Designed miniproteins, single chains, continued (3). Designs and how they scored, part 81

Each design is a single chain, and the fold is of that chain. pLDDT is the mean over its residues in the fold that is shown.

## One batch from the design tools (miniprotein)

Design m10797
Fold by ESMFold2-Fast:
Structure m10797 (fold): chain A 69 residues (1-69)
Amino acid sequence: SKVEKAARLGAEAFAEAPTLEDRINAASDAVMRAGAPLEVASGIVYAVAQADTLEEALKRAIEAARKVS
């Protein structure tokens, strides 16, 4: 689904940035660019911000996306 694709792109962008602030901004931009609704996008970004690893970010992003599906 488009929402799951947005979640994956957000988590990957989050993992690539050097600081937490840059990671949050990168994830937000990626999720919005993928076409997720604002409410879904904010939920995904909030979920990945709590992750310490890419694996955890992916898990949290997908769970957040599924809550609105």
Scores: mean pLDDT 76

Design m10798
Fold by ESMFold2-Fast:
Structure m10798 (fold): chain A 64 residues (1-64)
Amino acid sequence: SEVEEVVEQLLKRRDLTPEELEFARSMARVISLAAQDLAARGRSPAPSVEQKVEAIERNLDALR
């Protein structure tokens, strides 16, 4: 999904601090688990998953 692609792009950034990278990895795991749960239920990712990615990006920007 687009949500997963955005998180993957964040994880590939080389200018993140170790703390920022670890935070991004933790959030990516949460999104992956949510996407797997939705797939198991035969559903597309809900708007709530997109909101979580937006919150991740906002929090990462705040850590810089």
Scores: mean pLDDT 63

Design m10799
Fold by ESMFold2-Fast:
Structure m10799 (fold): chain A 74 residues (1-74)
Amino acid sequence: EEEINKKIEEIKKIIDELPNLSPAERMKAIQKIFDLMGELQEKLRANPDASEEVKKKVKETGELAGEAVDKIAS
């Protein structure tokens, strides 16, 4: 739970900083977002009894990350 919340907050922080980054830094940040999302999915897989609230937060974080990446890639 704590590890999942920490990764979610890290992803949100990266998303918030994306508009202020150079193109090279943005590419690195996008890779970091994908890595963290993968780690979140792995953590959920390892914790089948994770709360409904945690599962919802991960889903919402993924949606935010996808939207942010799409805006930068366009």
Scores: mean pLDDT 78

Design m10800
Fold by ESMFold2-Fast:
Structure m10800 (fold): chain A 69 residues (1-69)
Amino acid sequence: AMAERRRATLEALREASERFVELVKNKDWEGIERLAREDPLAGVAAIYVAVKRVVDNQEEARKLAEEWR
């Protein structure tokens, strides 16, 4: 029973991962935020993607830091 539950969860995680990757490719941040509210697992993935985006765009991170000061 638990093993079947885990397999179903892993498949759901894979599908959720593909869905949020598509949202990222479409730059649909609104959709990502909505998905995060509906699904906690997708929320963690969305946060990770957002952090990755900021790291890749070091210049944007600098701008935000200046505004925060």
Scores: mean pLDDT 63

Design m10801
Fold by ESMFold2-Fast:
Structure m10801 (fold): chain A 61 residues (1-61)
Amino acid sequence: SDAENAANGKAMGAAAGDAADDATARQMSYHAKLGDVEGAIAAGTAGGAPRAGRAAASGSQ
């Protein structure tokens, strides 16, 4: 059903977002340690996009 598919998608999105948050933090720290500010920003932006998309999909029709 649509409701079941939406609920499963939301749960998977939350799990993916949590994993992406940890990976993103590590990537940003790595670039920051090298003094690569642009790389750190790019890593953070890329890691944030899936979570933002999940929230939009969950909250909109």
Scores: mean pLDDT 57

Design m10802
Fold by ESMFold2-Fast:
Structure m10802 (fold): chain A 100 residues (1-100)
Amino acid sequence: MGKLIVKVKLEEEDAWVRVGVVLSSDVKEVKVEASNPDAQLLTTDTTAIAATLAKGTEVTFTATVDLEKLDEVKEKLKVSVENLSGKEVKVEVEVEEEEL
């Protein structure tokens, strides 16, 4: 098995945002964590979402996938950021791979 880790760092802005990741059906498990404890988190088989104040919050999505599918899942990965309060929030996205 492999692990795909997507880290999204939100800028230091006083605005609510929704950060989401959509993965292919080849994913076995998806998890989401946020550095803001008040964040609202939702996970399905292929999608994970965090709604949080930006304020420099880091959102981490972790997907478990078969190693032979890891590159394909990474290439099809979609990260979305929606501004819930109408203010633009800049994000930094880092993607890491690990073998389990």
Scores: mean pLDDT 79

Design m10803
Fold by ESMFold2-Fast:
Structure m10803 (fold): chain A 99 residues (1-99)
Amino acid sequence: MQVKMEVKSRATAGEGSARAAGEVLEGEAKPKVMSEEEAQAYVDEIEAFMRRMGGTVTREELPDGTTVYRLRSAPTTLYRDGEVAAVEEFEVTITLTKL
């Protein structure tokens, strides 16, 4: 079966990285039609990555048959001399719509 996959990602770079080219890493992929197996493999890979980083994954099925995955890494706080220097956090929202 085919599904439409929509992916939104956001990562907060440290302040030094943000100044170099220096943006918060935000991405919204163009919606892509793929097989259900390919979409699930992608979700499984991102879930494994997030869990390795101590993150969380939630799955929600909507009444229209759309499935939404919300994946969040654990926030990593970088300290310098006892002060917060940077916080890094990565979030991905994956929406799968059956075609």
Scores: mean pLDDT 67

Design m10804
Fold by ESMFold2-Fast:
Structure m10804 (fold): chain A 79 residues (1-79)
Amino acid sequence: DLIKKAEELANQGNILESQGKLREALEKYLEAAELYEKAKDYGSAALMYVQSARLAKQLGDEKTAAELLEKAKELAKKA
């Protein structure tokens, strides 16, 4: 079940973020986004890319944050 695996990864990301492990949290949110996309759950995938963009910006990577926000916007149109 791709959706269940994506939910588990998103939960891991949330826990890592609460611990201040922003880079590890970013990796988990991106993995969750990819699984949601594969499952064609574009709304959840878009949400994970928004979370990823926020963390990328906090890590000082403005370019990656902007690219992830555009990806989220494109996916939200399919939802």
Scores: mean pLDDT 89

Design m10805
Fold by ESMFold2-Fast:
Structure m10805 (fold): chain A 64 residues (1-64)
Amino acid sequence: SVLGDYLVEQAEAMLERVKAAAEKKKVLTREEAQSLGFVFPEEEVEAEKLIERAEEQLKLAKSI
């Protein structure tokens, strides 16, 4: 579907941005996580956790 294709494209772009950030830092601040499109209540988050969330979003987008 057109909506499904759009959501996949957005999720792939998000995953690419998160992976690029993870190459530079193992731990990101709340502000850095927010700039990547994630709302995280903790002051610091492991970049790997954001990659996992982005991959899950892509998986969900592909299932729509």
Scores: mean pLDDT 78

Design m10806
Fold by ESMFold2-Fast:
Structure m10806 (fold): chain A 88 residues (1-88)
Amino acid sequence: MAEEVNKAMQESVDAGVEYALELYKKGVSPEEAIEAGARYAEQLALEKGLSPGVAKAAGIQTRRRSREALEELEKKEKEKEEEERRKE
């Protein structure tokens, strides 16, 4: 039982982070993308049958992880620009 709850929560957080990254790549601001990702994770957790408290915790974790993921994506974008210059 606890393992299933942990899996559902983790999948919700992962989906929220993915959503935030996708929005950021489409030109949404980092703050707005992070908030949208957290909301998506919270909603998905509720749809998976998790309690409102666990869903809220998933949203909070998603905000933190989304911020870290966006910082990583920014580094990848800078690396991609440098690689394009090297290929020339």
Scores: mean pLDDT 78

Design m10807
Fold by ESMFold2-Fast:
Structure m10807 (fold): chain A 61 residues (1-61)
Amino acid sequence: MTRTEVVRAPDPLAAADEYVARKEAEGWTVESVERYDGPFPSAVVHVRRGDEAETVIFTSG
């Protein structure tokens, strides 16, 4: 099953990097990280563990 979450952060790219590091430490596989750099930076992270999948969208406020 796929879970989707949106996280607002002052630095969404840094927040995405910290999230990736934590999920890898917890045994999740990082499938992709999409980074959008510009005036309104954002990142989309896809992680999986077995039959579980999560998509987290990091965005500036």
Scores: mean pLDDT 82

Design m10808
Fold by ESMFold2-Fast:
Structure m10808 (fold): chain A 75 residues (1-75)
Amino acid sequence: IEELREKILNAKTVEEAKEAILEAIDKLSEIDVLRAIAYRLRMIGIIIDAELNGWSEEELLEKLKEFGLEVLEEL
C-alpha cells in the first residue's frame, strides 16, 4: 500500500500516474472485481474530460494523483 502511494505521489508524468493507479486497481480486483471495473471506468472518464476541456498535463497529473489516492482508500 505505502509503496503504491509513493509511486502515485511521486509520478512525474501522466503515464507514470496511470501505471501506478492501474496497479492499485489490479489489487482491488482481487477483493472486488466490479468495484475495480468501476474505478477503471472513472479513470478513463477523467482522461476523456481532460482531453475535451483542454487540460494541461500538469492539471491531469494532479487529478490522477487525487484519484489514485481515492483508489488506495478501497484497499
Scores: mean pLDDT 82

Design m10809
Fold by ESMFold2-Fast:
Structure m10809 (fold): chain A 91 residues (1-91)
Amino acid sequence: MEKLKEEYEKAKKEYEEANKEALLKESEAGMLTMKAAAESLALRSEGREEEGEEIARRAAEEAQRIVDEAEKKLKEAKKKYEEKKKELEKA
């Protein structure tokens, strides 16, 4: 019983940490895309349209990668938490 409770508490903490990380990474991705959009607009207004489009595209790709990585970690932590919760409830 005690060991199952300890494993559950650990999984719960990891899930809470992963959830907080996902929110922070979503915010980071949003700031990245907003900054790139502003820089893209400035470059395009100077006639540097291709450079502006490249910056916006690269920022969007990086932002998506950041979000996808955080979502994957959150999904894994949630699955582990749910599994340990179920084990504890059956004991």
Scores: mean pLDDT 84

Design m10810
Fold by ESMFold2-Fast:
Structure m10810 (fold): chain A 100 residues (1-100)
Amino acid sequence: MSEEEKIEEAEAIVNSYLANVQTIIDDLENGKISVEEAIEKIEELTKKTLEALKDYPELSKIIEEYTKKIIEAIKNKDFKKAREIVKEMRERLLEKLKEL
């Protein structure tokens, strides 16, 4: 498998994670789910994503650090801050993918 193919797979996993976290925040902001349900969904999604990224510990570290900040923002009902943190996480992950 080429290095480009490995990076492409990691990028797909990262983009899927980011899209799913954003959907959870949208559902929370629209009253479709509770704060507690949103946190549980993000924690479950994060665990699955970290398993998929087991060969990329630097990406996993970024996801863990930023996800903790997102959960704190959600607990405080600061959905604008949660969205800003997701954007920062995306930028950080995409920069790290270029370094692989």
Scores: mean pLDDT 85

Design m10811
Fold by ESMFold2-Fast:
Structure m10811 (fold): chain A 97 residues (1-97)
Amino acid sequence: MEEARKRLDELLRERLARVVAEATPEEIDEAFALTEAWVRETLPAEKRAEALATLAALRAHVRAGDVDGALALAETPVGALVLNTFVASLEELLAKR
């Protein structure tokens, strides 16, 4: 079980590093806007404040080039959900080029 989690964390690191390196600043901002809209439309009110705070922290880490700090946000269930939604949104934008 620990090995599976470690491998999934490694894959998330690789995915995050790739999409941030390949995307334009405009695509990154669009992925953040899509993730914020998803949080506001999909999450229950009691989770929205935590998710929006996590998204703001993720934005700061991504702008600083701090992949390790961004990945640390995934240690909480809400943080993992926000980070995975952001990465998936950015991957989708890159796939539509």
Scores: mean pLDDT 83

Design m10812
Fold by ESMFold2-Fast:
Structure m10812 (fold): chain A 63 residues (1-63)
Amino acid sequence: RKLKLISPEEARNMTPDEVKNSTEYRLSPEAREAQIEKGLREAGSPYSEEELREMAREFTKNE
């Protein structure tokens, strides 16, 4: 387990779950996308679930 694989920018979008799962589910883009979506929800974003999904998807595509 290495904390070096996440940057401060990623830490903002990734929940603690994503951080710990990065060592197990790094090969699963769906898992990462879903966890980013959860992070956005918990951050109190006013966006709908569909918009949060698109944001998470765009994030994973650009990252």
Scores: mean pLDDT 57

Design m10813
Fold by ESMFold2-Fast:
Structure m10813 (fold): chain A 80 residues (1-80)
Amino acid sequence: RGRELAEALRRRSEEARAQGDKLKAEGKEELAEKLYEVADRLDELARRAGEARTDEELAEVLRETQRVAGQWQDVLDAAK
């Protein structure tokens, strides 16, 4: 289960970086930097998910993932 979450988070990190690159190309440097921060955080969470040994450790990763998803959405809303 943690491995599947790690793979999903890794893919999300790649999506965030791609969206950051697009925003940077549009001249939205500050928003691009925030998406790169989101991508870096998702990479860290992916590592933690893959290493999780207990349901509580996995639940902590999921809670932080929801927080990071909110930050990502805030950047997308600001980019409209």
Scores: mean pLDDT 84

Design m10814
Fold by ESMFold2-Fast:
Structure m10814 (fold): chain A 81 residues (1-81)
Amino acid sequence: SPLQEALDTLRELLEEVIRRHPDDAELVAIARRIIEIIDANRDNPELARQQIQALMSTLSEEQRARLLAALTEVADARARA
């Protein structure tokens, strides 16, 4: 499904965020939590999406901005490769 493909892409981007920022403990923790949600809900991608949205709503503006910046950096690097 398109949602499952998007979640699989997000998972790959998050693993790359962890590889690029191993010393950023907070960013790594957030990325790992999202990966855990995706992995726990592989049979229900809509539930994964809802749980990710709920997690994002609990993050501070700074935490969300840092995660989005890291994901954008990785996505841009992949698009240029």
Scores: mean pLDDT 88

Design m10815
Fold by ESMFold2-Fast:
Structure m10815 (fold): chain A 81 residues (1-81)
Amino acid sequence: MAEELKERIRELTEETKERIRENRDNPEKVAEEVQEFFKRLGELEKEGEKHLSEEEVREIRKAVDEAMNEVLTEADRALKE
């Protein structure tokens, strides 16, 4: 279960990064993609946590933190390049 949720988080992260790159000249679209990403990420966490142990929840939260950092880094790069 935790590994499946991690895969979904990774997929969402990569899709969001691609959309940010496609819209790099449009700050409003980049902001929308980041907001949608955080919303969907929160939904994945909430649904997944219902079936996970406390240890697995901590593991997922670490994956979420890493994913959030990657998306914010991509957004910053897109807006400055």
Scores: mean pLDDT 80

Design m10816
Fold by ESMFold2-Fast:
Structure m10816 (fold): chain A 90 residues (1-90)
Amino acid sequence: SARIKQIEERANTIITSASWYAQQAKKAGLDDIAKQLEDVARQAQDDLNRFKTEYEQNPSQALLDQAEATMKKLEQEVLKLLKEAREKLS
């Protein structure tokens, strides 16, 4: 399914980008923001694993909708944390 592949790609992008930005935040001395970015990366991995397990056992449109909403929320959290980091470094 195209939707499943898109959810996996979005999750992998969140994990990779949040982990990268967490490392940059640590180098800049922004330890709280770095921790929050690491938490987002971990949550994205956990939510993806849960979605895959649940969808394989009982596929539903509701699970696809829920996974897409979860990825959107995590994407918004990364953007918020990046904005906070930028403001602290200016």
Scores: mean pLDDT 91

Design m10817
Fold by ESMFold2-Fast:
Structure m10817 (fold): chain A 57 residues (1-57)
Amino acid sequence: GSGGLALGDLAEEYARKGTEEGAARAMEYSFGAMTSGGPDGSRRAGEAGSLASRAAL
């Protein structure tokens, strides 16, 4: 889907910085993408979730 790539890059940047803010934003968007995108959202949520988990660790 359109727009998903840009958000993935943003989530990765925040996760890489290891900031609490970045992790929270990545998780929040991950949930939103899952709810709004249906099947496509699940895929995006999984990707963002992995990045958020890495940032939280």
Scores: mean pLDDT 58

Design m10818
Fold by ESMFold2-Fast:
Structure m10818 (fold): chain A 85 residues (1-85)
Amino acid sequence: MEEIKKIVREALKAAGIEASDETIEEAARLGLQVAQDVLQQDGDIISEEDVFKGGIVFAAGEAARAAGADEEQIAKAVKEARKLA
């Protein structure tokens, strides 16, 4: 959780998006839930590290959307999260 929140916060900052701590925490929780669901369900053979990186990227996109960012800002936040994860 804390590592996801840290990366999401940095990705949003790099994209010029201001989000509340509540928005970042909710998005990080959703990203962690998505990662856990993928690990529990059927799918391709994916490393635990890659699944959590995907969860972080998902969280950054969700936080950006919840903060009211436009599509360009959301895309930048997702790209920055991929670099940091």
Scores: mean pLDDT 76

Design m10819
Fold by ESMFold2-Fast:
Parts: structure tokens; C-alpha cells; sequence
Structure m10819 (fold): chain A 57 residues (1-57)
């Protein structure tokens, strides 16, 4: 959906603006996802929501 696409873009845009240490910490806290070069990696809706929830914590 448009909302999910917007949330994905905003989250990964935030990750790209973070420094390398912050990006590593965010990925470790969220799900252990690898650091992608792509700002829109292929995530499932459930996985994306889980990452956002953990990031908010």
C-alpha cells in the first residue's frame, strides 16, 4: 500500500543518513538485517513492521 511504501522509504532514508555506527546499531536492534546499499530492500510487510517496531523501542 502507499502507506507501507512511504514507511519503507522513510525508514531506509533515515538509515542512509545515519553514520556507519548508527546504521549498525539500528540493524542489530531491529532484526540483524545486513547493511544494504539499496534504500528500498525487498522486505515482507511483517518483516518491515517488525523492524519499525524494534527501532521505535
Amino acid sequence: SALQDRLRRDFFALLERADPLEQTALYLAASGEPLPANPSPPLSEAQFRAILARFAE
Scores: mean pLDDT 54

Design m10820
Fold by ESMFold2-Fast:
Structure m10820 (fold): chain A 75 residues (1-75)
Amino acid sequence: SLEEQKKKLEAQKEAKIEQIRALADRLGNKELGERDIKIIELAHELKIFQLSENDPEKLEKAKKEMMEKVEEIQG
């Protein structure tokens, strides 16, 4: 169901972020992976939006906006 899909996506997001933060802690660098974490959060927001949106134009706009934000984080 939609609820189960949202819960699964949230768990996957949290697991990825936890792995990055655990690595940062082990290396003594709390800022390590901050860009990767932001990109993971943006990807999660898009996936959640895709579960509840049926308009193809709105979906394409959301994808484009995510790609622009990823470029900003990487630039």
Scores: mean pLDDT 82

Design m10821
Fold by ESMFold2-Fast:
Structure m10821 (fold): chain A 71 residues (1-71)
Amino acid sequence: MELELEIDVAMALIYGAVSPEDVPVEELRELMLKNHSEERVEEILERLREEGVIVEKDGVEVLLGRKTIEE
């Protein structure tokens, strides 16, 4: 259901917002896999990319943390 995906995306955004530094997508994936299927994790990551909060730094995708967003 789209509402459940939106809640999962919002939780991932909150995780980024409370992190002072950018979070590697691999770390975020491992955290989400504790509570979600691999398919759901990929849906959440795709939504975060669409929102523009995942960027590539030095060949690694990262979820933007508080410090980067506030600058």
Scores: mean pLDDT 73

Design m10822
Fold by ESMFold2-Fast:
Structure m10822 (fold): chain A 81 residues (1-81)
Amino acid sequence: MEEEFRKKARELAEKYKGHLGPAFQLLADGGDPDEIAGAVARAIMKDPSLLPVARELVELAEKYDPETAERLRMAVDNAEG
């Protein structure tokens, strides 16, 4: 399960290179939750159309790393208002 989700995160990082790519890449590599959350929040604040993609990132993280998912959800909620 974890390996499968890590693979999906890497594929999404390649797909979303310019905007949320860094966040997906950090998730795939087991990066710092605060760095991932910060990247997501900044992306949404600059482009609100990325909200659905950010929610997909949160859902992916929930299966692999629930603590990271919680921090990501807070970042999305704060950026959305």
Scores: mean pLDDT 73

Design m10823
Fold by ESMFold2-Fast:
Structure m10823 (fold): chain A 91 residues (1-91)
Amino acid sequence: STAAEREANLERAIELIPPLAREAAEADAAAGGYDFEAIRDALLSGKPVDSLPRGPVPSEEQYIELLVELLARIAGLSEEEQREILERVLA
């Protein structure tokens, strides 16, 4: 793949964050709520989780932040680039 193709794929991934965050928040709410910090830690660490503790229903904004952080890790982005994407998605 070219640098232009990678940039296009990154922009497409950014566009998918709001609808994915909404879907994740709605699924979490439908399940009765899980501890968002435990979900975040599991996803970011890649460690196996035997069970997720119950918690308050997270906001769409919390899932947006998590998905932006995951994208930054996958794409090898800096903290500054991650912040710029988060600001764009929340605008």
Scores: mean pLDDT 76

Design m10824
Fold by ESMFold2-Fast:
Structure m10824 (fold): chain A 74 residues (1-74)
Amino acid sequence: MTISVEEAIEMIEKVLDTLSEEEKEKVLKALKQIREDHEKGVFRPLSEIDKEAEEALKRVLHEVLEEEQRKREE
C-alpha cells in the first residue's frame, strides 16, 4: 500500500463500526500505541503491539476494498 500510517489510521477509524465493540477498542488502543511510539521515534509493526488488532485491521481493510468494488459495479 502507498498510504501513510496516519492516513491508514483515519481510514480504519471510519470503518470501525463494522467491528464488534471489543475489537474496536483493541484496534483503537493499538492505533493509539502506534501514534505514541512514532512520537517517541519508535517504529514497530502493529503485529508486535497487538496481533488480534492487526487481524481485525486486515479484515476491515479487506471489507472496505470489497465494498468499494461492489459500489463501483452497481
Scores: mean pLDDT 67

Design m10825
Fold by ESMFold2-Fast:
Parts: sequence; C-alpha cells; structure tokens
Structure m10825 (fold): chain A 60 residues (1-60)
Amino acid sequence: SKELEKKLMILEIVRAMLEGGIAFARDLADQGNPQAATELAELERSLDEVRKEIEKLKKE
C-alpha cells in the first residue's frame, strides 16, 4: 500500500540519519567529549528500535 511504502521510506531515512549521527557522535566521543559518549548510547538504542520496526514492516 502507499501508506506502507511511505512509512518504510520515512523509517529508512531516519535510519540513515541515525547511522550518520552515530558515526559523528562516536568520533566526538573518541576525541574525549563526555556528552557525546552519553548521547551515543541513546542514539544506538534509537537505531536498534528503528531497525526492528523496518524488519517487521518488510516481513509483511
């Protein structure tokens, strides 16, 4: 359905943005930024949830 296609596309965009954000935050954390290290854990948790939702939708 068009709604499913749109939802999947939005989730794929969010996944790509989170992957980019995680790479950036990881680089900052490696440089000794403690705030970036804390945010990295939250971003990785968010990415895991998005990946699970994408897998769920793709199996339908």
Scores: mean pLDDT 84

Design m10826
Fold by ESMFold2-Fast:
Structure m10826 (fold): chain A 73 residues (1-73)
Amino acid sequence: EAEEKLEGLEKKLKELYDIAKKNPEIIDAEIDAAEALTERAVAGMEALSKEYAEKAKKIGDEYIEKLKKIKEE
């Protein structure tokens, strides 16, 4: 359950990252989408398991940092 949600989050974040790399003009929208997805996932998982909520936050923060680096270029 929580593990499947974590995998789903990571897959969606990777897709947003891949799209942003090919389309830098929409990078702000992809960052906003990644932040929103991460916040929702963390909130949902915190009700189930704080450990998985922390893992979701780490994965989300990692992809958000990668997206922000694309914007800096």
Scores: mean pLDDT 81

Design m10827
Fold by ESMFold2-Fast:
Structure m10827 (fold): chain A 126 residues (1-126)
Amino acid sequence: MREEILQALRDLKEGVENKDLSKILNALKTIYKSGDEEAMVAAAAILLSYGISPETLKGFLKLIDENLPEKLEPYFREAARLLTGREPSERELKHLNPFSDEEVARIKAMTPEELIEEIRKRREEL
């Protein structure tokens, strides 16, 4: 199960880098169905680092579950809060990138394994 989740996070990162919407959605579906909260926060961090918000994917997410955009919003908020050390505004979370260019570069340089460990560490510090 853990390797399947890590592979889905790698597929998500590859999908966003290559603008492969089918790969992005299949990876998100796998991660979401796993119920792994840390993996969902990591997925949100990857998406936000590439300028993808719940609003950007809203129509496609609704094809998986009508309420999925709203269900995913807390994970995007937590990813932004943990990785920036500040509470994101609603506007930043929905329409702008809550990460600075330096934070984006740092997140993009991380492997999914490193990103999960960073999220886990920062959650324990709060």
Scores: mean pLDDT 80

Design m10828
Fold by ESMFold2-Fast:
Structure m10828 (fold): chain A 100 residues (1-100)
Amino acid sequence: KVEELRKKLHEERRAINAAVDAGDSDAAVKEIKEYTETALRLADELIRQGRYEEAVLFLTMEIIDLASIIANSTDPKVQKAAKEAAGKLSEAANRAERLL
């Protein structure tokens, strides 16, 4: 389950970069939302397995990757979607950290 989610997350990250590079804002927003859902499911699975430190580290690294997308996109829709995603991942990281 964790390995399956990691593979899906990697594919979604590639799709985000491809859409951003192509200037397809609607595709980029859609992929960011799907990526966010997969990242939250992966974090939840790590927490369910008692892997709290790994969940916090994972979410922190994904937030850094989203910051890169925000920096590289001039599209307000893409920036908004990435900021909303970072917010959701930050909330999940704070919840996981309380379990430490």
Scores: mean pLDDT 84

Design m10829
Fold by ESMFold2-Fast:
Structure m10829 (fold): chain A 70 residues (1-70)
Amino acid sequence: GAAALARARERAEAALAGRMSPDSGAAGVVHAVQEGGGRVSNEQGRAIHRAIEAGDLEGALRAAEAALAA
């Protein structure tokens, strides 16, 4: 839901600022996507995972926000 996405955003911003592990930031994004369930398509999920694997936490967060806001 929106609350999980907001927490994922705060964690990702903290990780990007160097205040939190990138792994912890990525875990927050994954959790928000999983909680969003059927709102995230298989294609959107793959794009988010690809961004995380590439170390693009900002891109992963933006993709998750777009998928969960639909």
Scores: mean pLDDT 72

Design m10830
Fold by ESMFold2-Fast:
Structure m10830 (fold): chain A 65 residues (1-65)
Amino acid sequence: SALLEEGLALARERGWRHITLTTEEGKTLEAVLPRDTPQEEIEERIAKAEEKVGPISKIEVEELR
């Protein structure tokens, strides 16, 4: 998913992120990640979220200041 990869790239560049995942069924899942969270950890958390709530249709990444 290009949108998932884009969200991870933004998390790496800009610091603290509020990540909102929306599934195809309209379920919403949120995560707040530190600026220096390892990419591998971010990827694992998102993958686990997909396993729990099903396919993700939308990822929104918001910088928290």
Scores: mean pLDDT 68

Design m10831
Fold by ESMFold2-Fast:
Structure m10831 (fold): chain A 71 residues (1-71)
Amino acid sequence: MDLSKIEEILKKYDKDGDGYIDSSLLPQVLLDLGLRPSMEEIIEMVKELDTDKDGRINIKELAEKIREYMS
């Protein structure tokens, strides 16, 4: 799956249109992408992407991270 397709799926979770999603949605998002991450993998992704500790993840950064995970 290419980066643009991942971003398109993530945009469906961006209800506010601000380019961010709630980090609590990450397990569901990854499952929707056909991934089955462990809880440790989810925690690691959140720590790397939620640098501000505000519970919000940038869609572009998340899409790139998922692409790397799928490689």
Scores: mean pLDDT 76

Design m10832
Fold by ESMFold2-Fast:
Structure m10832 (fold): chain A 82 residues (1-82)
Amino acid sequence: GLIEELRELKRKAKEAKTAEEAYEQAKRIADLGVEHGLMSVEKAIGVKLRAMGYVLDGDAEGAKKLAVELAEELIRRAEERE
């Protein structure tokens, strides 16, 4: 289900070794959020731009935190809908 998929993406984000790996998880989480109506396309674009900023800075911890916090917010919102 959606919550299990978000938890798996959160786990992958926490395990990411580079900003690029965390960015890939942030993109997947944001796209899943849009697909399931948990966030707007505009907000997803904003998240992807912030994640790319962390990649350009080589900030793996910033990118991981962004991806993890996004997953946690979407899990919370999905649970509120169920």
Scores: mean pLDDT 88

